# Designed miniproteins, single chains, continued (5), part 16

Each design is a single chain, and the fold is of that chain. pLDDT is the mean over its residues in the fold that is shown.

## One batch from the design tools (miniprotein)

Design m16563
Fold by ESMFold2-Fast:
Structure m16563 (fold): chain A 79 residues (1-79)
Amino acid sequence: VSYTQEEIANAIDTTLKELGLNVPTSKEEYVALSQNGNFAIRLYGNLNVPVFGPASKEAPYSKIVNDAEAELKKRAEAA
C-alpha cells in the first residue's frame, strides 16, 4: 500500500479525533494505541486500506502498524 508521510500523519490525527482519543505522551501510551484494534481498523479505513479479517497480523498491516507507532512516538516526544 502506498501512502505519504503526510497522509499517515493526517490519518492518525483524523482517527484520534473520530474516536475521541488523546495524543499519546509516553511510550506506554503510543505502544498501547498502536495495538488498539479500534484505532487500527479506523486508521486503515482513513488510509483506504482494506481489512482482511480479525487475524490480519501479516503484511501489509505490519508496515502500517510500524509506521503508525513511529508517528505516534514522534508526537509523544514532541509533547
Scores: mean pLDDT 70

Design m16564
Fold by ESMFold2-Fast:
Structure m16564 (fold): chain A 62 residues (1-62)
Amino acid sequence: LVGEVFEAVAVVPKTSDDELELRPGDRVEVLEVVDEHWVRARSLTTGEEGLVPLSALRRVAP
């Protein structure tokens, strides 16, 4: 997970300062696994960092 690129498959709204806003097709690099539902990631589109629900992400195969 950490260091891997994932793609958003759903709209992720930013509801708090700790969260990352994503649109379907946006790619993120996973920086930290926070718990079973959340990761901290960096958006490759905007460069912003924040919490993202794992359920909104899919692994991008090389």
Scores: mean pLDDT 78

Design m16565
Fold by ESMFold2-Fast:
Structure m16565 (fold): chain A 88 residues (1-88)
Amino acid sequence: MASLLAWAAETGRLAEVEALLAEHAAAKADGSEEGENRAGAAEARGAALRAEALGLPAEVVEALRKLAEALEAGDREAAEEYARRAEA
């Protein structure tokens, strides 16, 4: 995680990473199904940033971003599909 924060600071994306961490914490504290969906989406967005920082293939990064969108929408079938693509 330290390497992600260092990368974000160097690339001017520190505010984006901090916003995702705050959103994840707030979503976890919500305790509702909507909060669980938002927490999952924030985790997927964080994973996409981490994958990008590690130089993973663009397809993996995009699959994680689409996973976040599906989780936020509550679309379980789409989330399962994009999770499988990210596992490639």
Scores: mean pLDDT 74

Design m16566
Fold by ESMFold2-Fast:
Structure m16566 (fold): chain A 65 residues (1-65)
Amino acid sequence: MADELRDQMDEEVWRHLQQGDVEGAKQTVKDYAEQLVKLGVISEEEAEKLIKEKTAQIEEVAAAM
C-alpha cells in the first residue's frame, strides 16, 4: 500500500541521515518515488514534487547537523 511504502521511505531516509549519508537519503527518496510511479500510486509529476519536497527537507536537516 502507498502508506507502507511512504513509511518505509521515511524510515530508510532517517536511517541514512543518522549515518550522515545525505546522498543516500536523497537516493532513497528517488528510488521510492520511482517505485510509486511504477505501481501507479502517483504520477510522474507527483513523483517529481515528492522528490523536490523530500530533498529540501533532507538538506534542511543536513544543514542543521
Scores: mean pLDDT 80

Design m16567
Fold by ESMFold2-Fast:
Structure m16567 (fold): chain A 85 residues (1-85)
Amino acid sequence: AAAHQEKLREIAALVGRTLTELLKDPSTSPAQVQEFAYRFSVALSKQDIEAVRQVALEERDRLADNPEAVELLDALIAKIDEIAA
């Protein structure tokens, strides 16, 4: 459905913005951002919003010792939930 594709495009744009903000954070390594980007690309290719949300939760737990990364990922998860509703 067109509505589902529009939601996926909005989520892809949010992921892109989150990656850009993580890249600006000196406490997040480029390797961590690359792994994040790869995992989200795989999830987005499945066209499944819940798969994208699950990756965000897993990345939030993986980066739990970085407060800036946690804040960005919590914001991403909240916006995914708004779009999915």
Scores: mean pLDDT 81

Design m16568
Fold by ESMFold2-Fast:
Structure m16568 (fold): chain A 62 residues (1-62)
Amino acid sequence: MDDRLAESEERSRQLREAARQGALEGRARAVGLTDPEERADTIGLGAAEGVKKAKEELEKKK
C-alpha cells in the first residue's frame, strides 16, 4: 500500500478534471470574442484558474 502515491494520483486526476472544467468555463466566457488568439487565451486562463481552485481545495480537504 502506498498512500502518498494514491493521493498523488487522485490529486492529479482532480487537477486534470478541474483544468477541463475551467477550460469549459473559459470557452463560455470567450463567446462573442472575434480574435482567435484572444479566445484561446481566455480558455487557457479558465483552465489555469480551475487548477488553482482545485489545488486550494485539495489543501483544505482533510
Scores: mean pLDDT 75

Design m16569
Fold by ESMFold2-Fast:
Structure m16569 (fold): chain A 61 residues (1-61)
Amino acid sequence: MVGEVYTVVRDVTLVSDPLETLKAGDQVEVLKEYSDGMWLVRSLATGRVGLIGRDFLEPAA
């Protein structure tokens, strides 16, 4: 959901900003959901904004 924090489930690269590798266990804030399964997120550790496949994310418990 937009505005919620999600956890990265495996190492993955953000696509929209200068490329950044997110590590499994990193947390991101969802900024926008796109219909093709890509989400615009902000890394809480680095503040980087980029696109990530939603299949790499789970709700932060």
Scores: mean pLDDT 74

Design m16570
Fold by ESMFold2-Fast:
Structure m16570 (fold): chain A 57 residues (1-57)
Amino acid sequence: EEKEKESLINKGNAYLMAAKSYEDFAKAGASQPVHKDYAEKAEEYKKKSEELLKKAE
């Protein structure tokens, strides 16, 4: 059970970092249509991170 809480925190932080990377990708390639996917994934991962971190608390 205690390890479960630690796992949730680790996953939350991992999603947060992934979201930041996708935000950077979205900014870097303003000329490509794939940017919409990167921006959307960044927001999705940010929300998942937030929910996982709340669950850990």
Scores: mean pLDDT 74

Design m16571
Fold by ESMFold2-Fast:
Structure m16571 (fold): chain A 98 residues (1-98)
Amino acid sequence: KVFKAKPLTPEEREQLLQQLREAVKKLEEEGIKDPVTLAQYYLEELRRAREEGDQEAIERALARLRELLPEVERLAKEHNSPVIRHLIDEIRRALANR
């Protein structure tokens, strides 16, 4: 997400980026290995990568979504959740739109 903020110095920007990396790492350590949460994360990364035209990031996100799709489908079958079914549709659409 892009939001308007006061101009940052190069040092402030690097510190902010480091804090964000640490937060993501802690989230992963706390069990963000949940396929549903991971799939939502990679769908968001895919949207960002497409907005930026970052082809390498697009391919990485698509590869991760392909890996996660069978596990998300398994969870949808077990829990019969509309949210998980919608997520499957989003993943399939993302994989179809190269």
Scores: mean pLDDT 69

Design m16572
Fold by ESMFold2-Fast:
Structure m16572 (fold): chain A 74 residues (1-74)
Amino acid sequence: SEKRRRQLEEEIRRAEEEVEREAEEVREETEREKRALENREESKEEFLEEVFENAEETMELILAVSRLLALRNR
């Protein structure tokens, strides 16, 4: 069906955009974690907070990639 094909193409495009967005968030969070590590004299707690935020963003990226792969396997 033409409508189903167009819907799938739109879903794949949106999923690709989501992967790009999540990848950029992981990159930015990794840079924040690196800065927190380098500025460490008073902020072990700040460094750990950035590590956890980076882990959360990485999980969101993994989920976004999984969604994209599921769509492509249809």
Scores: mean pLDDT 80

Design m16573
Fold by ESMFold2-Fast:
Structure m16573 (fold): chain A 84 residues (1-84)
Amino acid sequence: GLEEALEYLEKAIEALRAGDTEKALEYLEKAIEALRESGAPEAEGLVEALEAAKRALEAGDTETALGLLEAALDAVRALLAEAA
């Protein structure tokens, strides 16, 4: 669900900041899967943003990927705060 997506997004950002693009991509794919399973109305737009982040990483554009991942993390945090 959203809580799992949050955890994977945090791990993806940490891996990317450590220079581990392979682990960042693994966690990014897990975040996408968790968002798709969440059933949240906002999940579709977030998945599209994370697919764009994946493409940026595969192209070597780490700066764009980090920006997209951080924006998605903030959005998931906001959704969880609204649910509380």
Scores: mean pLDDT 84

Design m16574
Fold by ESMFold2-Fast:
Structure m16574 (fold): chain A 98 residues (1-98)
Amino acid sequence: KKEELEKKILETRREMVDLARELISSPENAEAGRLVTELFRAVEDYINGKITKEEYEKKLEELRERAASLPPDVQAGIDRLIELAKEYVKLEEELKKL
């Protein structure tokens, strides 16, 4: 159902925003904040057709590698945010096919 897909998109976006807010509030917030900003920009650029899927996936991998130097809790948060972003993009692509 289209309505169920739209609901999942909104729920996933809310989870991303809530997790992003939590990551920005950490003591290591400066680099975490930059990674969060770059992730949301990559998601928006891909959805708006400004970058290819290959470029998007490369950006996600680069963000994951940069997060590896951060404290384990921040790294885990960034990893979760990347997975939520992947799900959000997948749901948006499914909505466009309907």
Scores: mean pLDDT 82

Design m16575
Fold by ESMFold2-Fast:
Structure m16575 (fold): chain A 80 residues (1-80)
Amino acid sequence: ANEEAANEVQTYLAKASKYLTDKEKEELEKYGQKAVKAVMEGKYEEAIKYLEEAKKFVKNPKAQEYIDKAIEAVKEYKKK
């Protein structure tokens, strides 16, 4: 369900946020909220674009890895 995909995205974004500066957290929250909303609406391609935008503001490799996991989760739910 779209809620399960949204929860998985939120979980990965929360893990990414532990490796971020306060300014990077603000950008991740902004684009992350848009991505979660897009997932809940079944707009998986829009969600992937928002997560890719969020990744551009993140420098830490571990945080980028968690954002990539969020993107892959959205792609797996889209395959249905």
Scores: mean pLDDT 83

Design m16576
Fold by ESMFold2-Fast:
Structure m16576 (fold): chain A 57 residues (1-57)
Amino acid sequence: DKKKKLEELFKILEKANETNEITDEEIKKIGEISKKPFELSEEEKKEAVERLNELVS
């Protein structure tokens, strides 16, 4: 499920931002998600961008 993988990615990033810590396993998971191209709907892309902007703000 592509949406579940994207949700996992954002959960890892949110936790890393809050705790200032990221594990090797989490980095590997991010890499695996990034290597597999997947199609997002326009709404999913907007949600992903909004979440990312909130994390880096």
Scores: mean pLDDT 66

Design m16577
Fold by ESMFold2-Fast:
Structure m16577 (fold): chain A 89 residues (1-89)
Amino acid sequence: GAELLEEARRKGDEIVEEARKISPEAYQIAQDAVDSILKAVEDYLAGNKSRSASYFTAAGVLAVAAKELGYEEIGDRLAEFIREVSEKL
């Protein structure tokens, strides 16, 4: 539970820092996506599975938006992060 959330925060911070080096827009998208992923994990661990699914969906939309805006590497990294975290729940 808590260990998964801490691991997710660390991995999220890495993605956000990678995005920050690219542009302010990539940084904002990565921050919003990572925030949604962390909320999804917190809600799942609290038993709010439907709300968790909604936050994962929101993060997925942001990963796609990153790719459409030309930040393909960040979008791919976010999609992989969603997959990894979802598999551990």
Scores: mean pLDDT 88

Design m16578
Fold by ESMFold2-Fast:
Order: C-alpha cells, then sequence, then structure tokens
Structure m16578 (fold): chain A 59 residues (1-59)
C-alpha cells in the first residue's frame, strides 16, 4: 500500500473521531482530533489543509 493511501486512511479515521466529538458538543476534542488527522495527512496536502480548516472551525 502506498504511503499516501495509508496516510489518507489514518487521517479519515481521525476526522471521523473529530466529527463524533463535535456532535457530542466537545469542540476542543473535535479540534484536537482534526489536528491529528491533518498530521496524518502530511503526504496528502489538500486533505491536510481541509482538516486544518475543520480544526479551526471546530475550535
Amino acid sequence: MSEELRAEAEAGVLAVAGAVYLVLGDKEGAAKYYRLGAEAAEKVPELKEQLEKAAKEAA
């Protein structure tokens, strides 16, 4: 499996965790997991930017 596909999958799981925290009203937890997802998406710049934006909007 390519590093890009693995990074995208890992970022996706973290983004889902962030969304769950946001639905539960934990904006700080949501922002934390979106930031972790952005770090996991280091090899996928467009996804990294989207997750960084989601973290900023969640906080």
Scores: mean pLDDT 79

Design m16579
Fold by ESMFold2-Fast:
Structure m16579 (fold): chain A 55 residues (1-55)
Amino acid sequence: VKEEYKQKLQELADEANRRIEELKRAGATPEQIRDVRKEATDKILELEKEYKEKL
């Protein structure tokens, strides 16, 4: 069960990092990068809540 959580967490982080790097290379604005980071953080927090409730 902890392995599934770690795997999903890593997938979310990898996806966000990849998207941020692509945006940086494309010359995206700081606001656009900030939005992507917020979305990733929100998804991570939701995942943490989900696994805490399943204790």
Scores: mean pLDDT 78

Design m16580
Fold by ESMFold2-Fast:
Parts: structure tokens; sequence; C-alpha cells
Structure m16580 (fold): chain A 90 residues (1-90)
């Protein structure tokens, strides 16, 4: 995950993003509402071709992070979900 984050940062840097803008993009990908709004403003200032490239990078990062969640994280989430289902039956 950390290595993919470094790659994400490098990809955005190549497109002319500042370190501050890259941090906003990372927080937006992680679901931070304020960062999503700020990043939307940044994207609106880009030409369409660059916007498309940024969107693809974000979707690749989001999908990779989600798919490569640790086994421990997956097991913990599964256990909590099972406990919630059992509580609803009672």
Amino acid sequence: MEEYEKRFREELKKLGFSDEEIEIALNAVRGDREAILKFGEILDKLPPEKREKVVRIIEDYRNYFRQHATLEEIEELAKKKLEEIEKRKS
C-alpha cells in the first residue's frame, strides 16, 4: 500500500501537481468530504485531457487499495459484519 501511495504521488507530480494538491487528492481518494470538494476545484481548472488522466489514476489507486487490503483487515471487517447479522436475528 505505501509503495502504491508513492507511485500515486509521483504520477500526479508529473502532471504538474504541487505537494499540497497531491495531499488533497490522496485524502479525496480516502473519502474525506472536504478534500473531495477541494480536489473538484483543482480538477475544474485543468484541461479536459489532464482531468481524464487524473480521474483514471484516482480510480486505479482506489481499486488497488480496496483490492489489496490486508487479510487481517478483511477478517476483522467480516467478524464485525457477522456479529451485526447475529444481533439482528436476536
Scores: mean pLDDT 68

Design m16581
Fold by ESMFold2-Fast:
Structure m16581 (fold): chain A 61 residues (1-61)
Amino acid sequence: GAMDKLTPLEKAVAEAIAKGLTNEQIGKLLGISPETVERIVKRIMEKLGLKNREEIAEFFK
């Protein structure tokens, strides 16, 4: 399925986005920089064919 395309870290970021967390909050939660979170968000969008952060949140609800 679509989840099989994501790494464990990408899944964690996507689930946190679905819960309404910011890049700063996700970075603190996962021990990575907000810039790294932003790069992961773009990779998730590319892998799943999504256009924006809101579509990631809707996909994982």
Scores: mean pLDDT 84

Design m16582
Fold by ESMFold2-Fast:
Structure m16582 (fold): chain A 97 residues (1-97)
Amino acid sequence: MELTEEQREALIRLAAALALLKNGFTKVPSKEEVKEILERLLSEGITDPDVLEALAAMVRAIAKLEAKRKGIDPETFEKNYEEAEKLAREVFEELGL
């Protein structure tokens, strides 16, 4: 499946935010968790990069707010998000996308 760079980047950000939401924001998600989320997102058929970017931004904002409610500091959230985004990027490369 051939994705545009804009679709790829939006999906990476969305998958990272969803992985953190799923694991309760306390740790960096596993590569397997990120892969499962990416495969699910690809099956949904959303192709508009603007829609994907809007969803990624909203999910990340919700994740950050929920992390704050649980007493997780902003630095820990940002570090875990950056690592999740890196893992999502690696998974995309492994899937040949």
Scores: mean pLDDT 76

Design m16583
Fold by ESMFold2-Fast:
Order: sequence, then C-alpha cells, then structure tokens
Structure m16583 (fold): chain A 75 residues (1-75)
Amino acid sequence: MSPAERRALALAEEAIARLEKQGKLAAAKTLRAVVDHLLALRASAEEMVETLYQLALGHGEEELAEELRRALAEL
C-alpha cells in the first residue's frame, strides 16, 4: 500500500469516527462500506499484477517481469 493510500485510509477512518461521534451513523456506515469496497478492489488489483508477473517469468519476459515486480512493491 502506497504512502498516499495509507494517508487516505487514515483520513477516512478519522472521518468515520467524527460521523459516529455526531450521531450520523448511516453516513458513517456508508463511508465504511465504500472504504471496504476500495480495499477489496486494491487486493484484487494486487492479485492480478502478481499473476501477470508469474506469467511474464514463465515466458522469459525478464524486462516485463521487473516492471511488474516494481508495480507490486508500490501496491
């Protein structure tokens, strides 16, 4: 997870906590559901990049494999 993604997640958790303190439980639940959905999409993207990396290695595409390895390190 990138530093920007970690910062965004921290800000979202802070916003959820503030909404809960204000009694805006429906808004807090909606924001939490959106955050959970985005984290699931990130996990799916990470799995896809890992799969492509293994395929690149299997086909001897060393330069592509190195680019995909760098992309995984940023996720």
Scores: mean pLDDT 76

Design m16584
Fold by ESMFold2-Fast:
Structure m16584 (fold): chain A 76 residues (1-76)
Amino acid sequence: VREKVIKMLEQAAKYAEQGDVDMAVSLLRLAATIAEEAGDKETAELVRETAERTERDPSKAAEYSREGAEKIRERL
């Protein structure tokens, strides 16, 4: 599940770079739901916080998504 969530965060960063912050946030929220359903509560909380940070500061959307992906990868 973590590998799938990482790929979704990387894709969210790409949408954000293209100016589609709404799609990036939607993808982050979907990734959080996938992690939650898989029982990875910690990853779900991290991704949910990333989505909230992105909504508060859309200009850093790509940066936040990439940071989130790195944090998840580091925990493996």
Scores: mean pLDDT 83

Design m16585
Fold by ESMFold2-Fast:
Structure m16585 (fold): chain A 74 residues (1-74)
Amino acid sequence: MTVKKPDEKSKKAHEAAMEGLDKVIERLRSSDDPEAQELAEELERLKEASDKAIEAIEKGKPEEAIKIFEEAIE
């Protein structure tokens, strides 16, 4: 089901940020630096967490968004 939310601006900004992050992750994965490879993996997990956090915020549960993000980084 497709529903429009009042925070469409946040969704569009999030999409643009995720596109930018995805490009950074791909660049890091293409690096010969082992530290860059590890960072790419961490950023990929943060990207997934960000998608889930935005979904939680759209459902009116900002505390769940914080929890999702905390679990992704630790």
Scores: mean pLDDT 72

Design m16586
Fold by ESMFold2-Fast:
Structure m16586 (fold): chain A 91 residues (1-91)
Amino acid sequence: AVETRKPLRPGMKVVVIGAGDRALLTAEGLKESGAQVVGVIDRSKERAEEMAKRVGAKYAIVADPSDPEALEKALEEIRKLFGEPDAIVRV
């Protein structure tokens, strides 16, 4: 599900959590809406990097989404690099 406090608009910064086929389809839809996918978070480094390359995200961050501490640390790294994202999409 896509959750945002504001409608997606060109230039919005989005973080995608997940790097499988469903996450790729979601990220492509976000780009069609004009959003910028700034980071990808996934448990698999290879999947995260491939997805980041395909959607034009600058950073792929490896974190286990089932580990709340690791996920929060990954989101803090995104905030340091790009500021607060406008939306976080979990797939």
Scores: mean pLDDT 77

Design m16587
Fold by ESMFold2-Fast:
Structure m16587 (fold): chain A 66 residues (1-66)
Amino acid sequence: MAEEYLQKGREAYKKGDYETAVKYFEEALKIKPTPEVYRFLAEVYARMGDSEKAAEYYKKAQELKK
């Protein structure tokens, strides 16, 4: 379920396993696209040094919130 993937993604992120975090957040996104999931993906990509993808996901999070 989406909540399970979000929890696993956050755990991976806290451990610095950004590749695993991205995979879990992408699975959550496929089940239920929410501003929260896009924000987590943006944070992970920012930590990986991918500023371009981080900015893209932040914009998607803001757009869905409105």
Scores: mean pLDDT 81

Design m16588
Fold by ESMFold2-Fast:
Structure m16588 (fold): chain A 62 residues (1-62)
Amino acid sequence: MDLDIAEAMVRMAVGIGIASGDLEGALEFAEEIARKLLEKGVVSEEEARELIEEARERVAAL
């Protein structure tokens, strides 16, 4: 449940970056979201790393 929300938030951050043309800012925003979710105990350290890797893969696929 919590991981699904975290994944949706990271995907939204990447989508905003694509729409604005700021892919580097989108990745920084996704990393900030993952870090914040880790600090609040919503995701584990491993899950946070996986979310960041997914965001990087999505940007690289463009």
Scores: mean pLDDT 75

Design m16589
Fold by ESMFold2-Fast:
Structure m16589 (fold): chain A 93 residues (1-93)
Amino acid sequence: MEEEIERLRKEAERKFEEAQRLINEAERALREGDYERARELAEEARRKAEEAKRLLEEVLKHEEKPSRELIARYVAAALELAAAEFMEELARR
């Protein structure tokens, strides 16, 4: 059970890092004027950020007193999701 919670946390970290990389790539595509690529990258980033947020929500359900660090990670995942959604909308005009 402890091992399962640790697994969820590590998976959330992996998804969060993937979303961050995709957001950086989407930003580069936007700067290069490749709006189609930027949209596809932003959409993938949104999916990864949603997955990270969902996994962190599962971890939070198993914690009676979530740590400041865990709350900060959840907030960071929510901000990544918002950034990806904004980039997707910007790429669509």
Scores: mean pLDDT 81

Design m16590
Fold by ESMFold2-Fast:
Structure m16590 (fold): chain A 92 residues (1-92)
Amino acid sequence: ERLKRIIDRARDFARAWALGLAKALGMPEEEVQRILERIDQLAAELYADPKGALERLGVPEDLVRLIENVKDETEEDIVAANLGMLILGEAL
């Protein structure tokens, strides 16, 4: 349940940042849609196989363990933001 919340929040952060970047750079709609679809695909992979998907994103096992052991909502947001940045980077 906690991991699902972190993935959901990371996806939302990645999508929001992608849209902000696209607007700032005047990115074509087709490219924006491709990036958003890739973000959603990466989030779906994280739901289906969290460990394998995090390994493919280059997230170390120690950071995966930290993601699983966050203690409050602020820490969840910080972790989700970092994961969101990795998702966005992979989607670009």
Scores: mean pLDDT 80

Design m16591
Fold by ESMFold2-Fast:
Structure m16591 (fold): chain A 69 residues (1-69)
Amino acid sequence: HMSEEEKKIFIEARKKADEALRKYQAEKGRPLTVEEVIEVLKELAEKSKDPKIQKYLKEMADFLEKGVK
């Protein structure tokens, strides 16, 4: 079970990720590859001012990177 605070951080991080991915996809004019998604998430994490959101975005990127073979 997630606390209400953790749930809000999760929703906020996901919203930021979705927004960044949509903007990048629009710029490319095509769906993003998994590698491109990982790059966008890493860049977004580095630009994030909230350390909790930054940590979550980095964990998402690492999870995807570990899953790619």
Scores: mean pLDDT 76

Design m16592
Fold by ESMFold2-Fast:
Structure m16592 (fold): chain A 82 residues (1-82)
Amino acid sequence: MSREELELEVEAALYEIQAAVHRNVAKRSKDKKEQIEHLKKALESYEKALRFYEQLGPRYAANVERLKKEIEDIKKELEKLK
């Protein structure tokens, strides 16, 4: 793994962690507006992580597939909170 690849992998992982934190805050919140805000932030962070893993190539196909599922789940949660 090159330094450039490692840097992209670290960035992807950090955005995944950020997304997971926001998703957990949303799940624990009892305020609908706060739930929507944190789900939107989680969505943005997962989409950023997805782009980095896509740039890293086919070795990260499992990460890409997992993140696409997470993104779709959050989109469904947001639709229910309209």
Scores: mean pLDDT 86

Design m16593
Fold by ESMFold2-Fast:
Structure m16593 (fold): chain A 83 residues (1-83)
Amino acid sequence: ALEDAVEAARAIIKANLTKEQALELSRRVGEAVFGPDARVIEEGVTAASLETAIALMLVGLSLEDPEKARKAAEVVKEWLEEH
């Protein structure tokens, strides 16, 4: 739901990820939402731009497809707990 998406987005921003960590998280979230062929645009991105993109996607997805938003938020939570 929207609350889960907002909490996940806040957790990403608060985690102060490296660019490499942000890229890995982006790939994991993309795979969960769009399937195993999901691709992340890596050229010209920063950790902050990737974190913002994931956060916006989670919030947007929560409004259009709450089930996918929940899956994405769970992936974010699991990944952050491992790192």
Scores: mean pLDDT 75

Design m16594
Fold by ESMFold2-Fast:
Structure m16594 (fold): chain A 82 residues (1-82)
Amino acid sequence: EEALKRAQEWADKIVEYLKNGDIEKAKELAREAARWFAELDPLTRNQAARILSEAVYEAAKKYGVSKKDMVEILKAMREALE
């Protein structure tokens, strides 16, 4: 419950960077969030990662982030989660 609220806080920060076109900061925050998610139990970790991924997808569509940049952000998160 509290972990999912924190996941939403990470998502909100990443969305603000995407809104401002700061793709590199969005990627770094996604990696930081994923490292934190890796410490959670598998169910909560999967829910947290889904919240972040959905936020990135919606922000990319809304703010005109390229598919390439969106994929790189999601890939950075996935690689850090491993």
Scores: mean pLDDT 81

Design m16595
Fold by ESMFold2-Fast:
Structure m16595 (fold): chain A 76 residues (1-76)
Amino acid sequence: MDAEIERIEAAAEARREEIEAAEEAVLAEARRLAAAGASPEEVARRAFELAKERLREILPDPEIAEAAVRLMEETA
């Protein structure tokens, strides 16, 4: 587990700018949905799905991408 987390962190560090841009895009979409009257639950679900999709796109190693997605799901 620890070695897997370290690999995820190293991959995220190498892609920091792309991840920060994706995070801003996810937050902007969440704010748009909330302003349009979506429930907090719907906003959270859609933002989370978009975040997972962007993470899989940014991280080139599919095993590391899936490990990062699982970590996100466990902490949510």
Scores: mean pLDDT 77

Design m16596
Fold by ESMFold2-Fast:
Structure m16596 (fold): chain A 95 residues (1-95)
Amino acid sequence: MSKTFTFTFPDGGTVTVTATLNGDTLTVKATNTGTSSPVRVTVYVNGKKVGEVTVAPNSSKEITIKGVKVGDVITIKVENLGTGEVKTASFVYRS
């Protein structure tokens, strides 16, 4: 299972986050295209913070999280560290 979210910020930059689920493993790849400042990407599973990366402008970061299961609610929070703007997306791990 894979979900891709695109977040657009007022500074003209875009952050694309792809969450890939395979067995008990969640891989989150965040690509920051053209924001004026770094963005913080935080991952939650069932409302619990499980991972965080800071992604510089025009770069990508990946985090791998273990111990996820079908039925878990995955929430991705993207925060523009220059503007303070926050965007979120959530989805359910489905079989």
Scores: mean pLDDT 85

Design m16597
Fold by ESMFold2-Fast:
Structure m16597 (fold): chain A 55 residues (1-55)
Amino acid sequence: SHMDELRAAALRELQRWTRAKYEELKADPSLSPEEQEVALTRETLRRARELQAEL
């Protein structure tokens, strides 16, 4: 269905975005590994909600 296609596209975008965000956070010398994990989780959940709202 059209909705299944949109969901698949959103999931692929989220995967690409999360990978890029992880590299950004990993490159930040002010963040500990624990802070990087917390920030990545928070940012990924926020992005997932944004993508879901666009469906």
Scores: mean pLDDT 84

Design m16598
Fold by ESMFold2-Fast:
Structure m16598 (fold): chain A 80 residues (1-80)
Amino acid sequence: MVEENLEKAREAIRRARRAIEEGDLKKAVEYLNEAQEYIRRAEEETSTLSGDKKERAEREIRELQEERRRVVAELAEALS
């Protein structure tokens, strides 16, 4: 379900940030890839929704995509 995939994406992003803080950059990449996969699944499920539920899911997906993008930038800085 959309909510499950969104929550798993949020958790993966949180774990990626923690892995960067711990210096485990390989693990950070793995968690960021997991987050992208859960976001993709949420997008697929959202295409079957309508009305307020669709708008809410689309907003949450955009927020998660932006948060993931910020963590990718943090990872790039850590690799430099």
Scores: mean pLDDT 86

